# Designed miniproteins, single chains, continued (5): the designs that were tried, part 75

Each design is a single chain, and the fold is of that chain. pLDDT is the mean over its residues in the fold that is shown.

## One batch from the design tools (miniprotein)

Design m18591
Fold by ESMFold2-Fast:
Structure m18591 (fold): chain A 95 residues (1-95)
Amino acid sequence: MSLEELVNELAERLKTLSEQQQLEVLGRAISLFDGLMYKNHNNPDLRAAVFQARLLILNLFISVQNNQPIVIPKLSPLAEEVAKEVLLELLDWLS
């Protein structure tokens, strides 16, 4: 699946969840990103990619909560892969 497809699938799933369930998914996402940042403390390029992916996911949750259009910024290829991995883990966890 493309990044856009994964973002849209998670957004659709989040819209069917209660606010408390959405916060649980957000907490899971934060934990995943914090783990990646910790493991990659000495890799600035990967840390930058994780930061970009984290902002995308946080903005996705904010956009869903406020019923606003989801904007996918231009990401580095590494940030896109990090975002896809986290999105796939969240979707799997919701299955």
Scores: mean pLDDT 85

Design m18592
Fold by ESMFold2-Fast:
Structure m18592 (fold): chain A 68 residues (1-68)
Amino acid sequence: AKQQALQHAQQFESPSIRAYTFAYNCLKAGLEVDAQEVAQLCKVDVATAQAAIDRAKKELEEAELNQN
């Protein structure tokens, strides 16, 4: 599952977008992710990875509320 999320994320040139896309797809699939894992796999710093995870969680909560 995480391998597929990583492959999808690697289509994006922006490191921040890659980290966000990876975190979003993992969380949507019910998988747990941490900032160090995202940073290592997406080649970003831990702060960027944490911001990506926080954004993905927020957007998933908003999607559930609005049924996007």
Scores: mean pLDDT 77

Design m18593
Fold by ESMFold2-Fast:
Structure m18593 (fold): chain A 85 residues (1-85)
Amino acid sequence: SAQSEKLRQDIDNIDAYSQELIAQARQSSPQEKQRIIVILNMYAIGISADSIIARDSLKDDKLADYGDAVAEKIKKQSQELLQQL
């Protein structure tokens, strides 16, 4: 549906922004890395909320599973950055 396509775009946009922040973190101070980690965790929570909307409101389990996988990937990348501090 058009709503599922828009929600998929929102998930993909947040993922793209997350990957840009991760790239920036490689050249960042420890304080800036900590700030990026917080933002990445907020983005993962946002995608998880989108996955709930996909599953419960749109009845789109495939989109929800996709969103859950993207959120878990970002959360894992955030944890890897935290271990480098």
Scores: mean pLDDT 90

Design m18594
Fold by ESMFold2-Fast:
Structure m18594 (fold): chain A 92 residues (1-92)
Amino acid sequence: DLPVFSPETTELLARVGELAEKAARARRAGDEETARRHLEEIRRLVEEAARNGRVTAEELERLARFLREVGEDPIVREVAQILERVAEELRR
């Protein structure tokens, strides 16, 4: 039960998902530095999309809520925190 998103948001989420999977694999391998780099890249992509009006604060908040409800991996919760922070900055 994915929330309804724009095509631009859906494309961004596909890229974020790829990076989150890489971060999760790196963390499971004990490579915290690589996991951190992938999470930082997720933040940059989301901040750029928000700055360019490709995603709204409401869409980011809905996705973060969905990830918190279905995600059991710590990486998924960290991605939700990134989305929540970018949504908060976008509302300022």
Scores: mean pLDDT 79

Design m18595
Fold by ESMFold2-Fast:
Structure m18595 (fold): chain A 69 residues (1-69)
Amino acid sequence: SSHPVLVEIEELAKESSKGQLVLRYITANSDAAARLLEDPEKVRELLEAIRAAEDPEAALKPLVEYLEA
């Protein structure tokens, strides 16, 4: 079974281009996918920020920086 955060990203990708951008990043970066599971609460906060943002690229940057840290 998929982790709840991964399910949320997949659902967001069905509803918006923002979610598709996040899903593509996670799929392209296996290390980022593993990092995502270490602190799902922090990732959820970052996903909420992306969902609310008008500029998805700018909103994605903090998530990328967190997952690549």
Scores: mean pLDDT 74

Design m18596
Fold by ESMFold2-Fast:
Structure m18596 (fold): chain A 82 residues (1-82)
Amino acid sequence: SVDAQIRAQLARLRADADALLAAVRADPSRFTREEVEQAFARALGQLDALEKRATSEATLAEIAAARAWLEATRAEVLAALA
Protein backbone atom coordinates (compact mmCIF):
# COMPACT_ATOMS: atom_id res chain seq x y z
CA SER A 1 0.00 0.00 0.00
CA VAL A 2 1.00 3.65 -0.39
CA ASP A 3 0.94 4.07 3.41
CA ALA A 4 3.30 1.07 3.82
CA GLN A 5 5.68 2.67 1.27
CA ILE A 6 5.48 5.95 3.23
CA ARG A 7 6.36 4.13 6.49
CA ALA A 8 9.38 2.53 4.78
CA GLN A 9 10.52 5.97 3.55
CA LEU A 10 10.07 7.44 7.06
CA ALA A 11 12.26 4.65 8.47
CA ARG A 12 14.94 5.46 5.85
CA LEU A 13 14.81 9.19 6.64
CA ARG A 14 15.24 8.45 10.37
CA ALA A 15 18.15 6.07 9.69
CA ASP A 16 19.87 8.63 7.43
CA ALA A 17 19.46 11.40 10.04
CA ASP A 18 20.78 9.14 12.84
CA ALA A 19 23.79 8.24 10.66
CA LEU A 20 24.49 11.93 9.99
CA LEU A 21 24.27 12.77 13.72
CA ALA A 22 26.69 9.92 14.55
CA ALA A 23 29.09 10.99 11.78
CA VAL A 24 29.07 14.65 12.88
CA ARG A 25 29.60 13.69 16.53
CA ALA A 26 32.54 11.47 15.52
CA ASP A 27 34.25 14.15 13.38
CA PRO A 28 32.51 17.57 13.17
CA SER A 29 35.45 18.99 11.14
CA ARG A 30 34.32 16.97 8.07
CA PHE A 31 30.95 18.77 7.85
CA THR A 32 29.74 22.31 7.25
CA ARG A 33 26.63 23.96 8.71
CA GLU A 34 25.44 24.55 5.12
CA GLU A 35 25.72 20.82 4.26
CA VAL A 36 23.79 19.84 7.40
CA GLU A 37 21.07 22.46 6.85
CA GLN A 38 20.73 21.41 3.18
CA ALA A 39 20.44 17.71 4.16
CA PHE A 40 17.65 18.44 6.69
CA ALA A 41 15.89 20.82 4.26
CA ARG A 42 15.80 17.96 1.71
CA ALA A 43 14.49 15.50 4.33
CA LEU A 44 11.74 17.92 5.45
CA GLY A 45 10.82 18.52 1.79
CA GLN A 46 10.45 14.75 1.35
CA LEU A 47 8.07 14.71 4.35
CA ASP A 48 5.94 17.41 2.66
CA ALA A 49 5.65 15.16 -0.43
CA LEU A 50 4.79 12.08 1.68
CA GLU A 51 2.14 14.07 3.59
CA LYS A 52 0.32 14.77 0.28
CA ARG A 53 0.33 11.01 -0.55
CA ALA A 54 -0.85 9.76 2.89
CA THR A 55 -4.27 8.06 2.85
CA SER A 56 -4.86 7.51 6.61
CA GLU A 57 -4.86 9.54 9.83
CA ALA A 58 -2.44 7.01 11.37
CA THR A 59 0.11 7.60 8.57
CA LEU A 60 -0.35 11.40 8.83
CA ALA A 61 0.36 11.11 12.58
CA GLU A 62 3.54 9.09 11.85
CA ILE A 63 4.69 11.77 9.36
CA ALA A 64 4.02 14.50 11.98
CA ALA A 65 6.05 12.52 14.57
CA ALA A 66 8.88 12.06 12.04
CA ARG A 67 8.86 15.81 11.28
CA ALA A 68 9.17 16.69 14.98
CA TRP A 69 11.95 14.09 15.40
CA LEU A 70 13.86 15.39 12.34
CA GLU A 71 13.63 18.99 13.61
CA ALA A 72 14.94 17.88 17.04
CA THR A 73 17.72 15.83 15.39
CA ARG A 74 18.67 18.79 13.17
CA ALA A 75 19.10 20.91 16.32
CA GLU A 76 21.35 18.21 17.86
CA VAL A 77 23.49 17.94 14.69
CA LEU A 78 23.88 21.73 14.47
CA ALA A 79 24.82 21.84 18.18
CA ALA A 80 27.47 19.14 17.56
CA LEU A 81 28.99 21.38 14.84
CA ALA A 82 29.25 24.39 17.20
Scores: mean pLDDT 89

Design m18597
Fold by ESMFold2-Fast:
Structure m18597 (fold): chain A 66 residues (1-66)
Amino acid sequence: MLSSEEARQLVIDAIMRETGLSRAQAEAVLTKSVAELQALGLSRAQIERARAIAERKQREILRQIL
């Protein structure tokens, strides 16, 4: 069974691989608001793409547990 920390790491890795964002940017997408992410230089399209990837990966991880 995956811990919350392991699940978070897998989501971060998926964002980085599919979007080319840095680790810091991928972590920020999971923890910060849209406004904060835009202040960090991320475009709305990058934020939406990364969040869609995160949601998909989170569902995949949960399916392995369920």
Scores: mean pLDDT 79

Design m18598
Fold by ESMFold2-Fast:
Order: structure tokens, then C-alpha cells, then sequence
Structure m18598 (fold): chain A 86 residues (1-86)
């Protein structure tokens, strides 16, 4: 269905964001507290993504969107932190 296709596309986008977050975490200049927060948020995103794959309910979509907002905010903070060190 169109909903299943949209959910699959968003799950694929989340895996790309997780990979990029891991690239940021590999930079030795990134503070340890941000590496920890990124690692914790990646775990939360993976958990809500697994629930969304099992059941694409409105509540599981909502939980996924909120955790993805958290991940994208941390990615932005990490990017800004690394730029300020150049």
C-alpha cells in the first residue's frame, strides 16, 4: 500500500541518518558526551523503527517521528560543534 511504501522509505532514511551519525561519532574531535548521546539516540531510533516495521500504527509512527527529531537535532549539534573547532 501507499502507507507501507512511505513507511519503508522513512525507515530507509533513518538508516542513512544512523550511518551519518556514526561517521560523526568516528571524528576524534567530537566531545565524548555528544558521542554518548548520539549512541543512546541511535538505540532508541532502532527500537521504535523495529516496532514500526512490526505494526505501522499511528502511535508507532508518532513515536518514530519523535525519536527521529531527537536524532536529527543531535546530528545538527554535532555538526555545529565540529565546525566551531575548525
Amino acid sequence: SAREELVQRELENAEQDIEYARELMADPRLPEHLKRRLAEEIERVREVAARLREDPSKENIRRFVLEMAGLTSLIMLAQLTLRDQE
Scores: mean pLDDT 88

Design m18599
Fold by ESMFold2-Fast:
Structure m18599 (fold): chain A 66 residues (1-66)
Amino acid sequence: RSDIVSAIVAAGIRLSAFADEETVLKAMEAARKVGERPDSTPQDVIDAAAKAAEELGNTKAAEALR
């Protein structure tokens, strides 16, 4: 699913500018799990990555994904 893959890649690139490697990896895992759903949207993937970053205490990284 090209749209989902593009959203995951874009989220990872933006997170890597504002977050440590551990936060990026956890946010990317959350994004991929959401992206595995047949009717997930690119926005669902971005929202999952942003929520994971925010739960890890990195609100700036979460804002960078919006």
Scores: mean pLDDT 77

Design m18600
Fold by ESMFold2-Fast:
Structure m18600 (fold): chain A 64 residues (1-64)
Amino acid sequence: AQEKYNEGLELYKKGDIKGAAKKFTEALKLDPLYQEARDEFGRLIREHPLDPGVQEALRKFREE
């Protein structure tokens, strides 16, 4: 979980919103109680609600 979260943070810093969203949802699938990953994913949704990568990550997270 932490490894995926850290990968998400690095992608976000590089401006890869799609990659960051994917890594944060992977972290949450490994540890649903990972508050930091949940907070960052929520932040991506608020800041980039129309980003295709964020929408894709939301769909996959809700399906599984």
Scores: mean pLDDT 75

Design m18601
Fold by ESMFold2-Fast:
Structure m18601 (fold): chain A 70 residues (1-70)
Amino acid sequence: SIEDEVEKLQKESMAKNKELSRLHAELQRAVAEKAPKEEIQEMSERLKALQDEVTALNLEIFRKRRELYA
């Protein structure tokens, strides 16, 4: 059902948000420890990509919820 699909997407979004928190903490540590600029850049790019994935998932959840209430 659409409700089951929404629940699945919400769980996926929650998992990615947990990964975002982990990656953000790692990035903060890398900056504090003066890691090479290249490593900081790579971590920042991974963080951005993951943020974009969460945004896309939230948009899909919104669209499916709209169909449920249509």
Scores: mean pLDDT 84

Design m18602
Fold by ESMFold2-Fast:
Structure m18602 (fold): chain A 85 residues (1-85)
Amino acid sequence: SEKEKLKEEILKRLKEEGAGEEELKALEEFIEQSTAEELKEFKEMMDKLKELEKNNKLGEGGEEPKELLEKYRPFLEKQLAKERA
């Protein structure tokens, strides 16, 4: 299904970005509870953030590691709001 493909792509990318086991578990739970449309939006956000970081690093030089949970906080907050509704 579309949802399963998006889930696999998102989880693979998170692992490639160095997500720890606890971070992956939390994100996997939110991904599992998400709709295909929400996962598509999350993937688009990830793509935009990665492109922004790449362009910024190419322009300025240097790397600022950030926690993946902070980086993807808007998605996590959206899922938490949905769970409260």
Scores: mean pLDDT 67

Design m18603
Fold by ESMFold2-Fast:
Structure m18603 (fold): chain A 88 residues (1-88)
Amino acid sequence: SELEELWAILRDPSAAREELEEAGRRLVALLKPKAEEAYKNKDEKTGLELRMEAVEAGLALARSLGILTPEERERIEAALAAAREKLA
């Protein structure tokens, strides 16, 4: 799927900065409307899962670009861990 292809780019250690930025931006743009639609349908679990995937994509991009401080990374990872526990 398009989502799988975009994630493959974000996970590729040889991907160029421009490819990473475009893949991350596109992935978030695809996931946000899907999360909003899930919430409108009262499917909070699917909405949260899609929102988590968007945050994970943003974190992967920021890590690849080296733009996160250690403190920002820890906060985002903690928020993702808390969200995963809510889905368990």
Scores: mean pLDDT 76

Design m18604
Fold by ESMFold2-Fast:
Structure m18604 (fold): chain A 67 residues (1-67)
Amino acid sequence: SPERIQALIESKKTFVDMAIDIDMELAVRQGKISEEEAKKMKEEERKRTTERLNKELEEELNKLKKE
């Protein structure tokens, strides 16, 4: 169902968001970037990932309507 596909993509978004958080926290703790820089990079990565996953959702929903 469309609702199930949406729920699966939402779960995928959560997983990717957690990975971004972990990577950025490690970089800050290692002194590679500042907390301010990590916040900006995290926002940019989330924006790119959200756009990609929203496109994937639209493509999967379109397949259901055509088939």
Scores: mean pLDDT 81

Design m18605
Fold by ESMFold2-Fast:
Structure m18605 (fold): chain A 64 residues (1-64)
Amino acid sequence: MQQRLDQIAQQGRQVAQQVQQLRDQGAQDQDNRDQLLQRGKDLERAGGERLQQAYDQTLLEAKR
């Protein structure tokens, strides 16, 4: 009987662990999405800055 109680307790822990993993995966997906969106915006901004710098350099050369 003790061995059966241990098995039930072990199954309960496994189910709790699976539920926690599913919750962690859901939270991780949201975090990863937010991080990817932020990185996309940062890359867009950096690209815009580089284009502006190239344009400014061309204007300076045209004035020479």
Scores: mean pLDDT 64

Design m18606
Fold by ESMFold2-Fast:
Structure m18606 (fold): chain A 121 residues (1-121)
Amino acid sequence: MLTEEQVKELAEIVRESVEKNQDKTGLSPETALQLLYINLEDVSDERLLALLRRMKEEGGSIGDALKRLIVGVGEEGARKLAKKLYELGLLDTDDPNAPLTDEDIEVLVEVLKALAEYGKK
């Protein structure tokens, strides 16, 4: 289970990464986090697991999942998030190009839902 402090650290990486890409995307960090909340508010854990499993079947990486689900974070932001999740002991690798495992998928559901809830605040 993520602590409030861990969620804040992950949200800060999202904010910094979206801000760096703002000139390309037109998205503020606040808008990106609110979009994550809106996109996941009505999505069950089972549906998000199914989506991530589909990405795994298509040869998707950890970074691919983070980039597709967190709009505006970009490649460098996905790399920083993967590294932070590894440092927090949630992922077994800091490599955003690593293929998705079933264990990664369960972690990513928790992380994405926690970030979405943070975006609501």
Scores: mean pLDDT 84

Design m18607
Fold by ESMFold2-Fast:
Structure m18607 (fold): chain A 55 residues (1-55)
Amino acid sequence: MLSVEEVRAFLEYMIRELQWPLEDVLHAVRTLGKLNGLPEEEVEELIAFARELHA
């Protein structure tokens, strides 16, 4: 399973290198969070992180 830090690194890759639309990135965050059993609070923090990087 991926740690929060590993998910963050993957999100940076998706946003910076792959240039995914924000909607697709947010969907990926929620999906990865659920698959890796992350608490809802950590998933919401990752969503905030993705929004900040994409803005």
Scores: mean pLDDT 77

Design m18608
Fold by ESMFold2-Fast:
Structure m18608 (fold): chain A 70 residues (1-70)
Amino acid sequence: SLLELLEELLAAAEESIEAGERALVRMATQGHLDLVREIGAVVRENRDASDEERRAAVIAYLRERIAALR
């Protein structure tokens, strides 16, 4: 389900930047292109931020997205 994918991506993003990137690549290879584009937009909106600020923005976005589905 979308909720399970978002929770998996959140767990990876909370672990590290590299783990989050690996999770996104895996989701892309599995055909979850809409989700990858959605998260990619958050990253692009924060492109001028630091790596940690960008990670925090992705984590915040995923938490809000998960809450909206519950």
Scores: mean pLDDT 85

Design m18609
Fold by ESMFold2-Fast:
Structure m18609 (fold): chain A 76 residues (1-76)
Amino acid sequence: SMIQQIIDQIRSRLQQRGLPIPSDSQMQQISQQIYNASTVYGIPVSTLIDSVVTSLETQGFDSAISSINSLMYVAK
């Protein structure tokens, strides 16, 4: 599924950077938000994943969700 592909890409990028992997529930929340942003607002999945990975590296989970919401807001 697209959700599973998003999870796998985020996990891969975090592992490459030596970063901790969020919990399964956090990964589901992030992947669902990315899928919704991509399908409803036409935002590229790669852009959303880049934003999420950067936020997880520098700020944490709440900032990752906030970054998706900000991209959706601009796309409206």
Scores: mean pLDDT 85

Design m18610
Fold by ESMFold2-Fast:
Structure m18610 (fold): chain A 87 residues (1-87)
Amino acid sequence: SLDAAVAAAKAAVEQTLLDLGVDPDLAKEAADVVGEALRASRVPLSPEDYAALQKREDAVIARLKATLTDAQLQAVNAAVAAAMAAF
């Protein structure tokens, strides 16, 4: 149930990013970060794990901002928000 829902959300986010031309390694890392954030909403992380997740999120956002236009970033944010809302 939770594992299946997280896996489905990760797959949807990764595919959306790939369809927008995002690098496969970056798309996978972004999907992994979204998956961990979704799990954290149901099973709280330690403070150290939250700090690590925040650093990974910041790194992903910085890399996406360096390579995508504002319009593409808005599309990515909308797709991530939709995947998280469907969870």
Scores: mean pLDDT 82

Design m18611
Fold by ESMFold2-Fast:
Structure m18611 (fold): chain A 55 residues (1-55)
Amino acid sequence: SKEDILEQALSALLSEHSLTPAQEAAVRAAAEKNIDTIKDVEEGYAFLKEIAAKL
């Protein structure tokens, strides 16, 4: 499901990058807002990484 794709992408990001609770919340909110546009884990990961880099 898209929720599984999102959780897998988030798990990958959090394992590779140390985010503050506020940054994690911001990334999660952005991901949930755009969940319908995310096709796969790779695209999800790239999107979340860009959001995290702008925080």
Scores: mean pLDDT 77

Design m18612
Fold by ESMFold2-Fast:
Structure m18612 (fold): chain A 68 residues (1-68)
Amino acid sequence: SEEELVERMIAQLRELAETESKAGVSTVIAIALAEARRHLSPELYERFEAEVRRLAEEYGVEVPELPP
């Protein structure tokens, strides 16, 4: 399901935040947000973006601004 995909993506980003550089994690977040925006419903994208922002705050990682 899309919810399971969101949970899996967040878990992977958390693992990367623990092992990779902050710049590297920021790059992966940009890619993940772009893909999520393309494939998830708007409602699930908002949830995913909110969870990504919480994770980024927790680990001190920058969340890139997506193009309009």
Scores: mean pLDDT 81

Design m18613
Fold by ESMFold2-Fast:
Structure m18613 (fold): chain A 66 residues (1-66)
Amino acid sequence: GSHRAEDLGTRAVATGRPARLTVEGNTVIVELDGERGEITYASREEALAVARRAAAASPAFTLEEL
């Protein structure tokens, strides 16, 4: 759910713990400490923009574009 993905992203930035961002189609998948959240955007372009901005803002994120 979107709330879970947002919580996981916020937690990664706040704690500096390693988190994985995966962009698959128009969905951003956030994984942290075995927890997984997904946010689906209206377009792949929006999903990529959000994921790339998050990865650029914090070294906690590892970005994979599928």
Scores: mean pLDDT 82

Design m18614
Fold by ESMFold2-Fast:
Structure m18614 (fold): chain A 105 residues (1-105)
Amino acid sequence: MEKIMEEIIELLRRGDLEGAAELARKAGWYELAELLLELKKAIEEKDEEKIEETIEQIVKLVEEIFGKEYAEKVREALKKAVEIEKEIRRSMELMKEAVEKLEKE
């Protein structure tokens, strides 16, 4: 159990929200998987309030199942994942604009 949670935390630290959600689903933590996907959606929609609410929901769920130590590790990892995902999406938007300009020339 603890090894799977540590692996989820490492995936989150790398910005892999989808991989973390898939691993949570395989472990039978369906609510955690759904919340991780909701967080990714909130980042895509640039909904800062929904991002903060979803992080707090995930942290509370982890605290109830794994305790406060894992909840704090997950909070830190989620904040890092959000920043990485925002940077990836910014880079993808810039690449899309560059490709669209090339296709029109």
Scores: mean pLDDT 82

Design m18615
Fold by ESMFold2-Fast:
Order: C-alpha cells, then structure tokens, then sequence
Structure m18615 (fold): chain A 94 residues (1-94)
C-alpha cells in the first residue's frame, strides 16, 4: 500500500476535523461541544471524517451531555460504526 496516499488522506481529514475540534474546545459546555460535533458530522460528505466526529461526540453524550432528540437519534444510529472506527484507529496508533 502506498504510504504517500495514506499520508495525504490523513492530512485532508485533519484539515476537515481541526476547525470542528477548535469549535468544540471553545464550547462552554460538553453538551454544546457534542452538538457541534454531531451537526458537523451531518454535513460532512467524507465518511471517515463523519465517523471521527461522531466518535468524538459519543463520549460526551454517554457522560450525560444533553442533545436534541434529532442529534441523539443520529448519534445512536451511527454509534456502532463510529465506535468500531475509533477502536481500529486506536489500534493502528499503538
């Protein structure tokens, strides 16, 4: 597999994630951070970036962050896929 292709893909994903992560860090509460991540995921056409955003929102939601019903349903629908993706990424980074 071409190392350069993976590197380029990761850099593009990082560019898409960074602005959302900065907005989440600036959010005054975990609930608002989770809402920002879910709203960004809904608008994201890149599947990997979408799953990463959902994976960032899941721990906040599971810790008790209040979401709108629509955003809660979206998160729950994508929970398994996002968790599997996050676990796979953690294993690769080890």
Amino acid sequence: MAEAEREARLKEEEKLLKPVEEQMEAAPSPAEAAQIAVEAAKKEPNEEVRLRLIAQALPLYEAGAELSEENREFLEENREAARAYHAARLAEEA
Scores: mean pLDDT 76

Design m18616
Fold by ESMFold2-Fast:
Structure m18616 (fold): chain A 61 residues (1-61)
Amino acid sequence: SSAASRKELEEQLKLLEDALARIRAGEASPGLRAFYGVTSDDDLGRLERGIRRLREQLDSL
């Protein structure tokens, strides 16, 4: 894949991982939680699975 596509996915992964870390630390604003759709523990699990899938996608490029 192109370097530009890889960079975009890496930037998105970093943002998602930073958001997950803040949510887990109790530092996330309501706006941040709403933006990533994390309003419950089930939503947090979906975000974690999304991050895993994105890492796997990057590894396959």
Scores: mean pLDDT 79

Design m18617
Fold by ESMFold2-Fast:
Structure m18617 (fold): chain A 55 residues (1-55)
Amino acid sequence: SPEEAAAAREEAQIEVVKRTKALVDANPDMSVEELAAAQRKIIAEVQAELARRLA
């Protein structure tokens, strides 16, 4: 449903923030380049999970 799709997208945004925070907390000495690459990977993974959930 449209409501379920909207909720899933909101949960996906929260999940990106949550996974990014966990990564930074576990890797405090991470470079800016490593963090940017890791964030892109997290976003791609969460978007793929969202696409599968909404299919």
Scores: mean pLDDT 85

Design m18618
Fold by ESMFold2-Fast:
Structure m18618 (fold): chain A 74 residues (1-74)
Amino acid sequence: MQQQRRQTTMNILRTSIDNSDFDRFRRILDALADRSVDPDRARRLRDQAIRRFQDGDFDSAYRLGQQVIDLSVS
């Protein structure tokens, strides 16, 4: 169940990047950071991912977003 949720969230994150949908990317990471087991670290990674997305560095944005997802397991 957790692995399926993780994969679904990663697929949504990737789709937001592929579509250059910044608002969706940001909202997903905001929600994930709030549910994180380490919210302070997750919020910092979220802020870095958002910055990389805005800079057009989608590979780094996706990688940082994956780290936020990995911290969102309670």
Scores: mean pLDDT 80

Design m18619
Fold by ESMFold2-Fast:
Structure m18619 (fold): chain A 75 residues (1-75)
Amino acid sequence: VTPEQAARIDVDALLTAGAIYYALGKKYNDVEAYEQAIKYFEEAIRRAREAGLTDQARVAESMLEEAKKNLEKLK
């Protein structure tokens, strides 16, 4: 496995974890689930940018914005 392939797999795993927590946050109005989603999306953005995975970084940024917006509505 090349470092680039490893980074791609890691970012995909982080995005998947974030998406699961985001879905739980939406379904149950769960603040903690949204906070976990935000953490995973922020880490996905960091890892994607370091690896030059611009498309995955954009996806993570979009997901982060939605998670933050939905969390703000619960405050």
Scores: mean pLDDT 85

Design m18620
Fold by ESMFold2-Fast:
Structure m18620 (fold): chain A 67 residues (1-67)
Amino acid sequence: SLIVSGDQAERAVLRLYLEGRVSVEQARKVGELIREGGGVVDVDEMARRAGLSPETAEALRREAARL
């Protein structure tokens, strides 16, 4: 699994939100999980816990890895 900084995760989620792939509620949950992780997150665990679809989770991994 891909481990990234909270900043990378937040930027990746914002990009997907602007593309209409993440809801406001899912973005809120991601913010909670970033705070919970102390600034470092496992992207796959975060996507699972935030209720992202498998397709959106894959897009999140690719976006976060690009940053």
Scores: mean pLDDT 82

Design m18621
Fold by ESMFold2-Fast:
Structure m18621 (fold): chain A 76 residues (1-76)
Amino acid sequence: EVRLDDVDPVAIAQAILSGAKRVLIKPDLPLSTGYIAVDAGAGSFEGPGISEDQRAQLTAEMAKNSNPLTTVIAGV
């Protein structure tokens, strides 16, 4: 697994594209406990502290690849 301290859609997409099974992301919410888990093949990416723009960027990065692991934004 990969742990990221900031919600960066490009970094998340790159970690998944590089074969990470799970990416742990610190949400951009004060007093929030825990990390958002993003799994490479399990669904859609929506989480607290993730903006619509960041989600769109992540979707665009994942969509650049024809591999199922890079077109499925997963984890909540």
Scores: mean pLDDT 52

Design m18622
Fold by ESMFold2-Fast:
Structure m18622 (fold): chain A 67 residues (1-67)
Amino acid sequence: SAEAEEKARKAAEEAARQAKEEGWSEQAILAVAFGAAVAAILEEKGEVTDEDYELALKIAQEVVEAL
């Protein structure tokens, strides 16, 4: 859903910014952004589908590239 996507993107952006400020590697920043996006979708929907995992990874990649 659009709401789950927006919540996932905001969570990924917050996690990525915090990790970057702490000096984490790009790979670690991507991992925490992805995890945050997945967690946000799970909290909103109660489950994460294969489509949601693909969306979360796409969001995490876009967020890290924009840093």
Scores: mean pLDDT 88

Design m18623
Fold by ESMFold2-Fast:
Structure m18623 (fold): chain A 94 residues (1-94)
Amino acid sequence: RPVFSLEELRSYVAADLRRHAEELSKDPEHKEVAEFLREAAERVAKAKSLEEMIEILKETKAFIEKYEKDEERKKRILSDLEAHIKVLEEAKKA
């Protein structure tokens, strides 16, 4: 497992969320989901702890599960969110 600082983890996770938001925003049908992901990225960038980042990602996962209707995009985003949560939970135990 990589040893990253809070700042490095925050920057990496926020950048990945922004990447998903940018890709989705190219399609008007996904605008609401893209907007939520962009807001989640901003919240992650400002997060003061690993616990706060995990909470934001869990809220984001719940939103995507409820509101994203494209099954392939949904699976890809949820997979990335779950991977981030696992990494952050592991870092929290270090």
Scores: mean pLDDT 82

Design m18624
Fold by ESMFold2-Fast:
Structure m18624 (fold): chain A 102 residues (1-102)
Amino acid sequence: SALEEALARLAAALRPGEVAEGETDGKTLRLVALDGSAELAAREARRAAREAPDAGHLVGVSAGANDAAFGEALGALIEELRAAGLEADTALAVGAEDPRHP
């Protein structure tokens, strides 16, 4: 999909700890690069929600991300976004799709 393609392009350009912005279907999206730290991921999600509460948020992968670390970081981000009152399901569902799908 267009969203999956946008996520893949942003993720390919990101390094751990970076944040990028893009647009899909006229909606502003923020992509957070995970460095394998659930704490960092949660902090970035809270910050993004505070700065742009109406924006869609995507959680990207770091260059060396793996399923276990990615899953834990996504879980932490979902809880943080929901605690902040932000719509988390759609933004984080895109991030949950493995760009390295076999």
Scores: mean pLDDT 52

Design m18625
Fold by ESMFold2-Fast:
Structure m18625 (fold): chain A 69 residues (1-69)
Amino acid sequence: MPLTGLEILEALLEEAKRVGELDREQILEILRKLGFSDVEAEVAVADLTAVLGERITAEQLEAELRRLR
């Protein structure tokens, strides 16, 4: 089932607060847990890293959530 951008960013922020920052593999694992297929997760992580970079911090995710709220 497709998720909203807010739901994805909130899930990523929860993990980033736990570990400090997220790399590509960590983002893929979170997306799979949210119900994305491998193909959907690869596309979503490519789009996210194109905007936010290869390592995504909790601060970057909080800024994006503020922008979308």
Scores: mean pLDDT 76

Design m18626
Fold by ESMFold2-Fast:
Structure m18626 (fold): chain A 90 residues (1-90)
Amino acid sequence: MKEKIRELAEETARKLEELANKSTDPVQADAARAGAGTLREIAENPDIPVLEQLLRLDAATIVAAYAGNQEAADLVRKTADEIEKLRKEA
């Protein structure tokens, strides 16, 4: 499980960085970069409890949505759902 979560988090962080680079709004770009940072922290620290990972991703989703970056919010939410699915399969 930890390896699959790491791979997923790294992939999603990369996609969020791409969204930030394409954003013309600095607040939306910063929200996407913050989301990427959260996912990189999860990838680098596989011992973080899965429920804590999900809470951090919930916070990142809310921040991105409030910044008006719905694409980043949706991407973080999708990643949280995939992590939750991996938890249930274990």
Scores: mean pLDDT 83

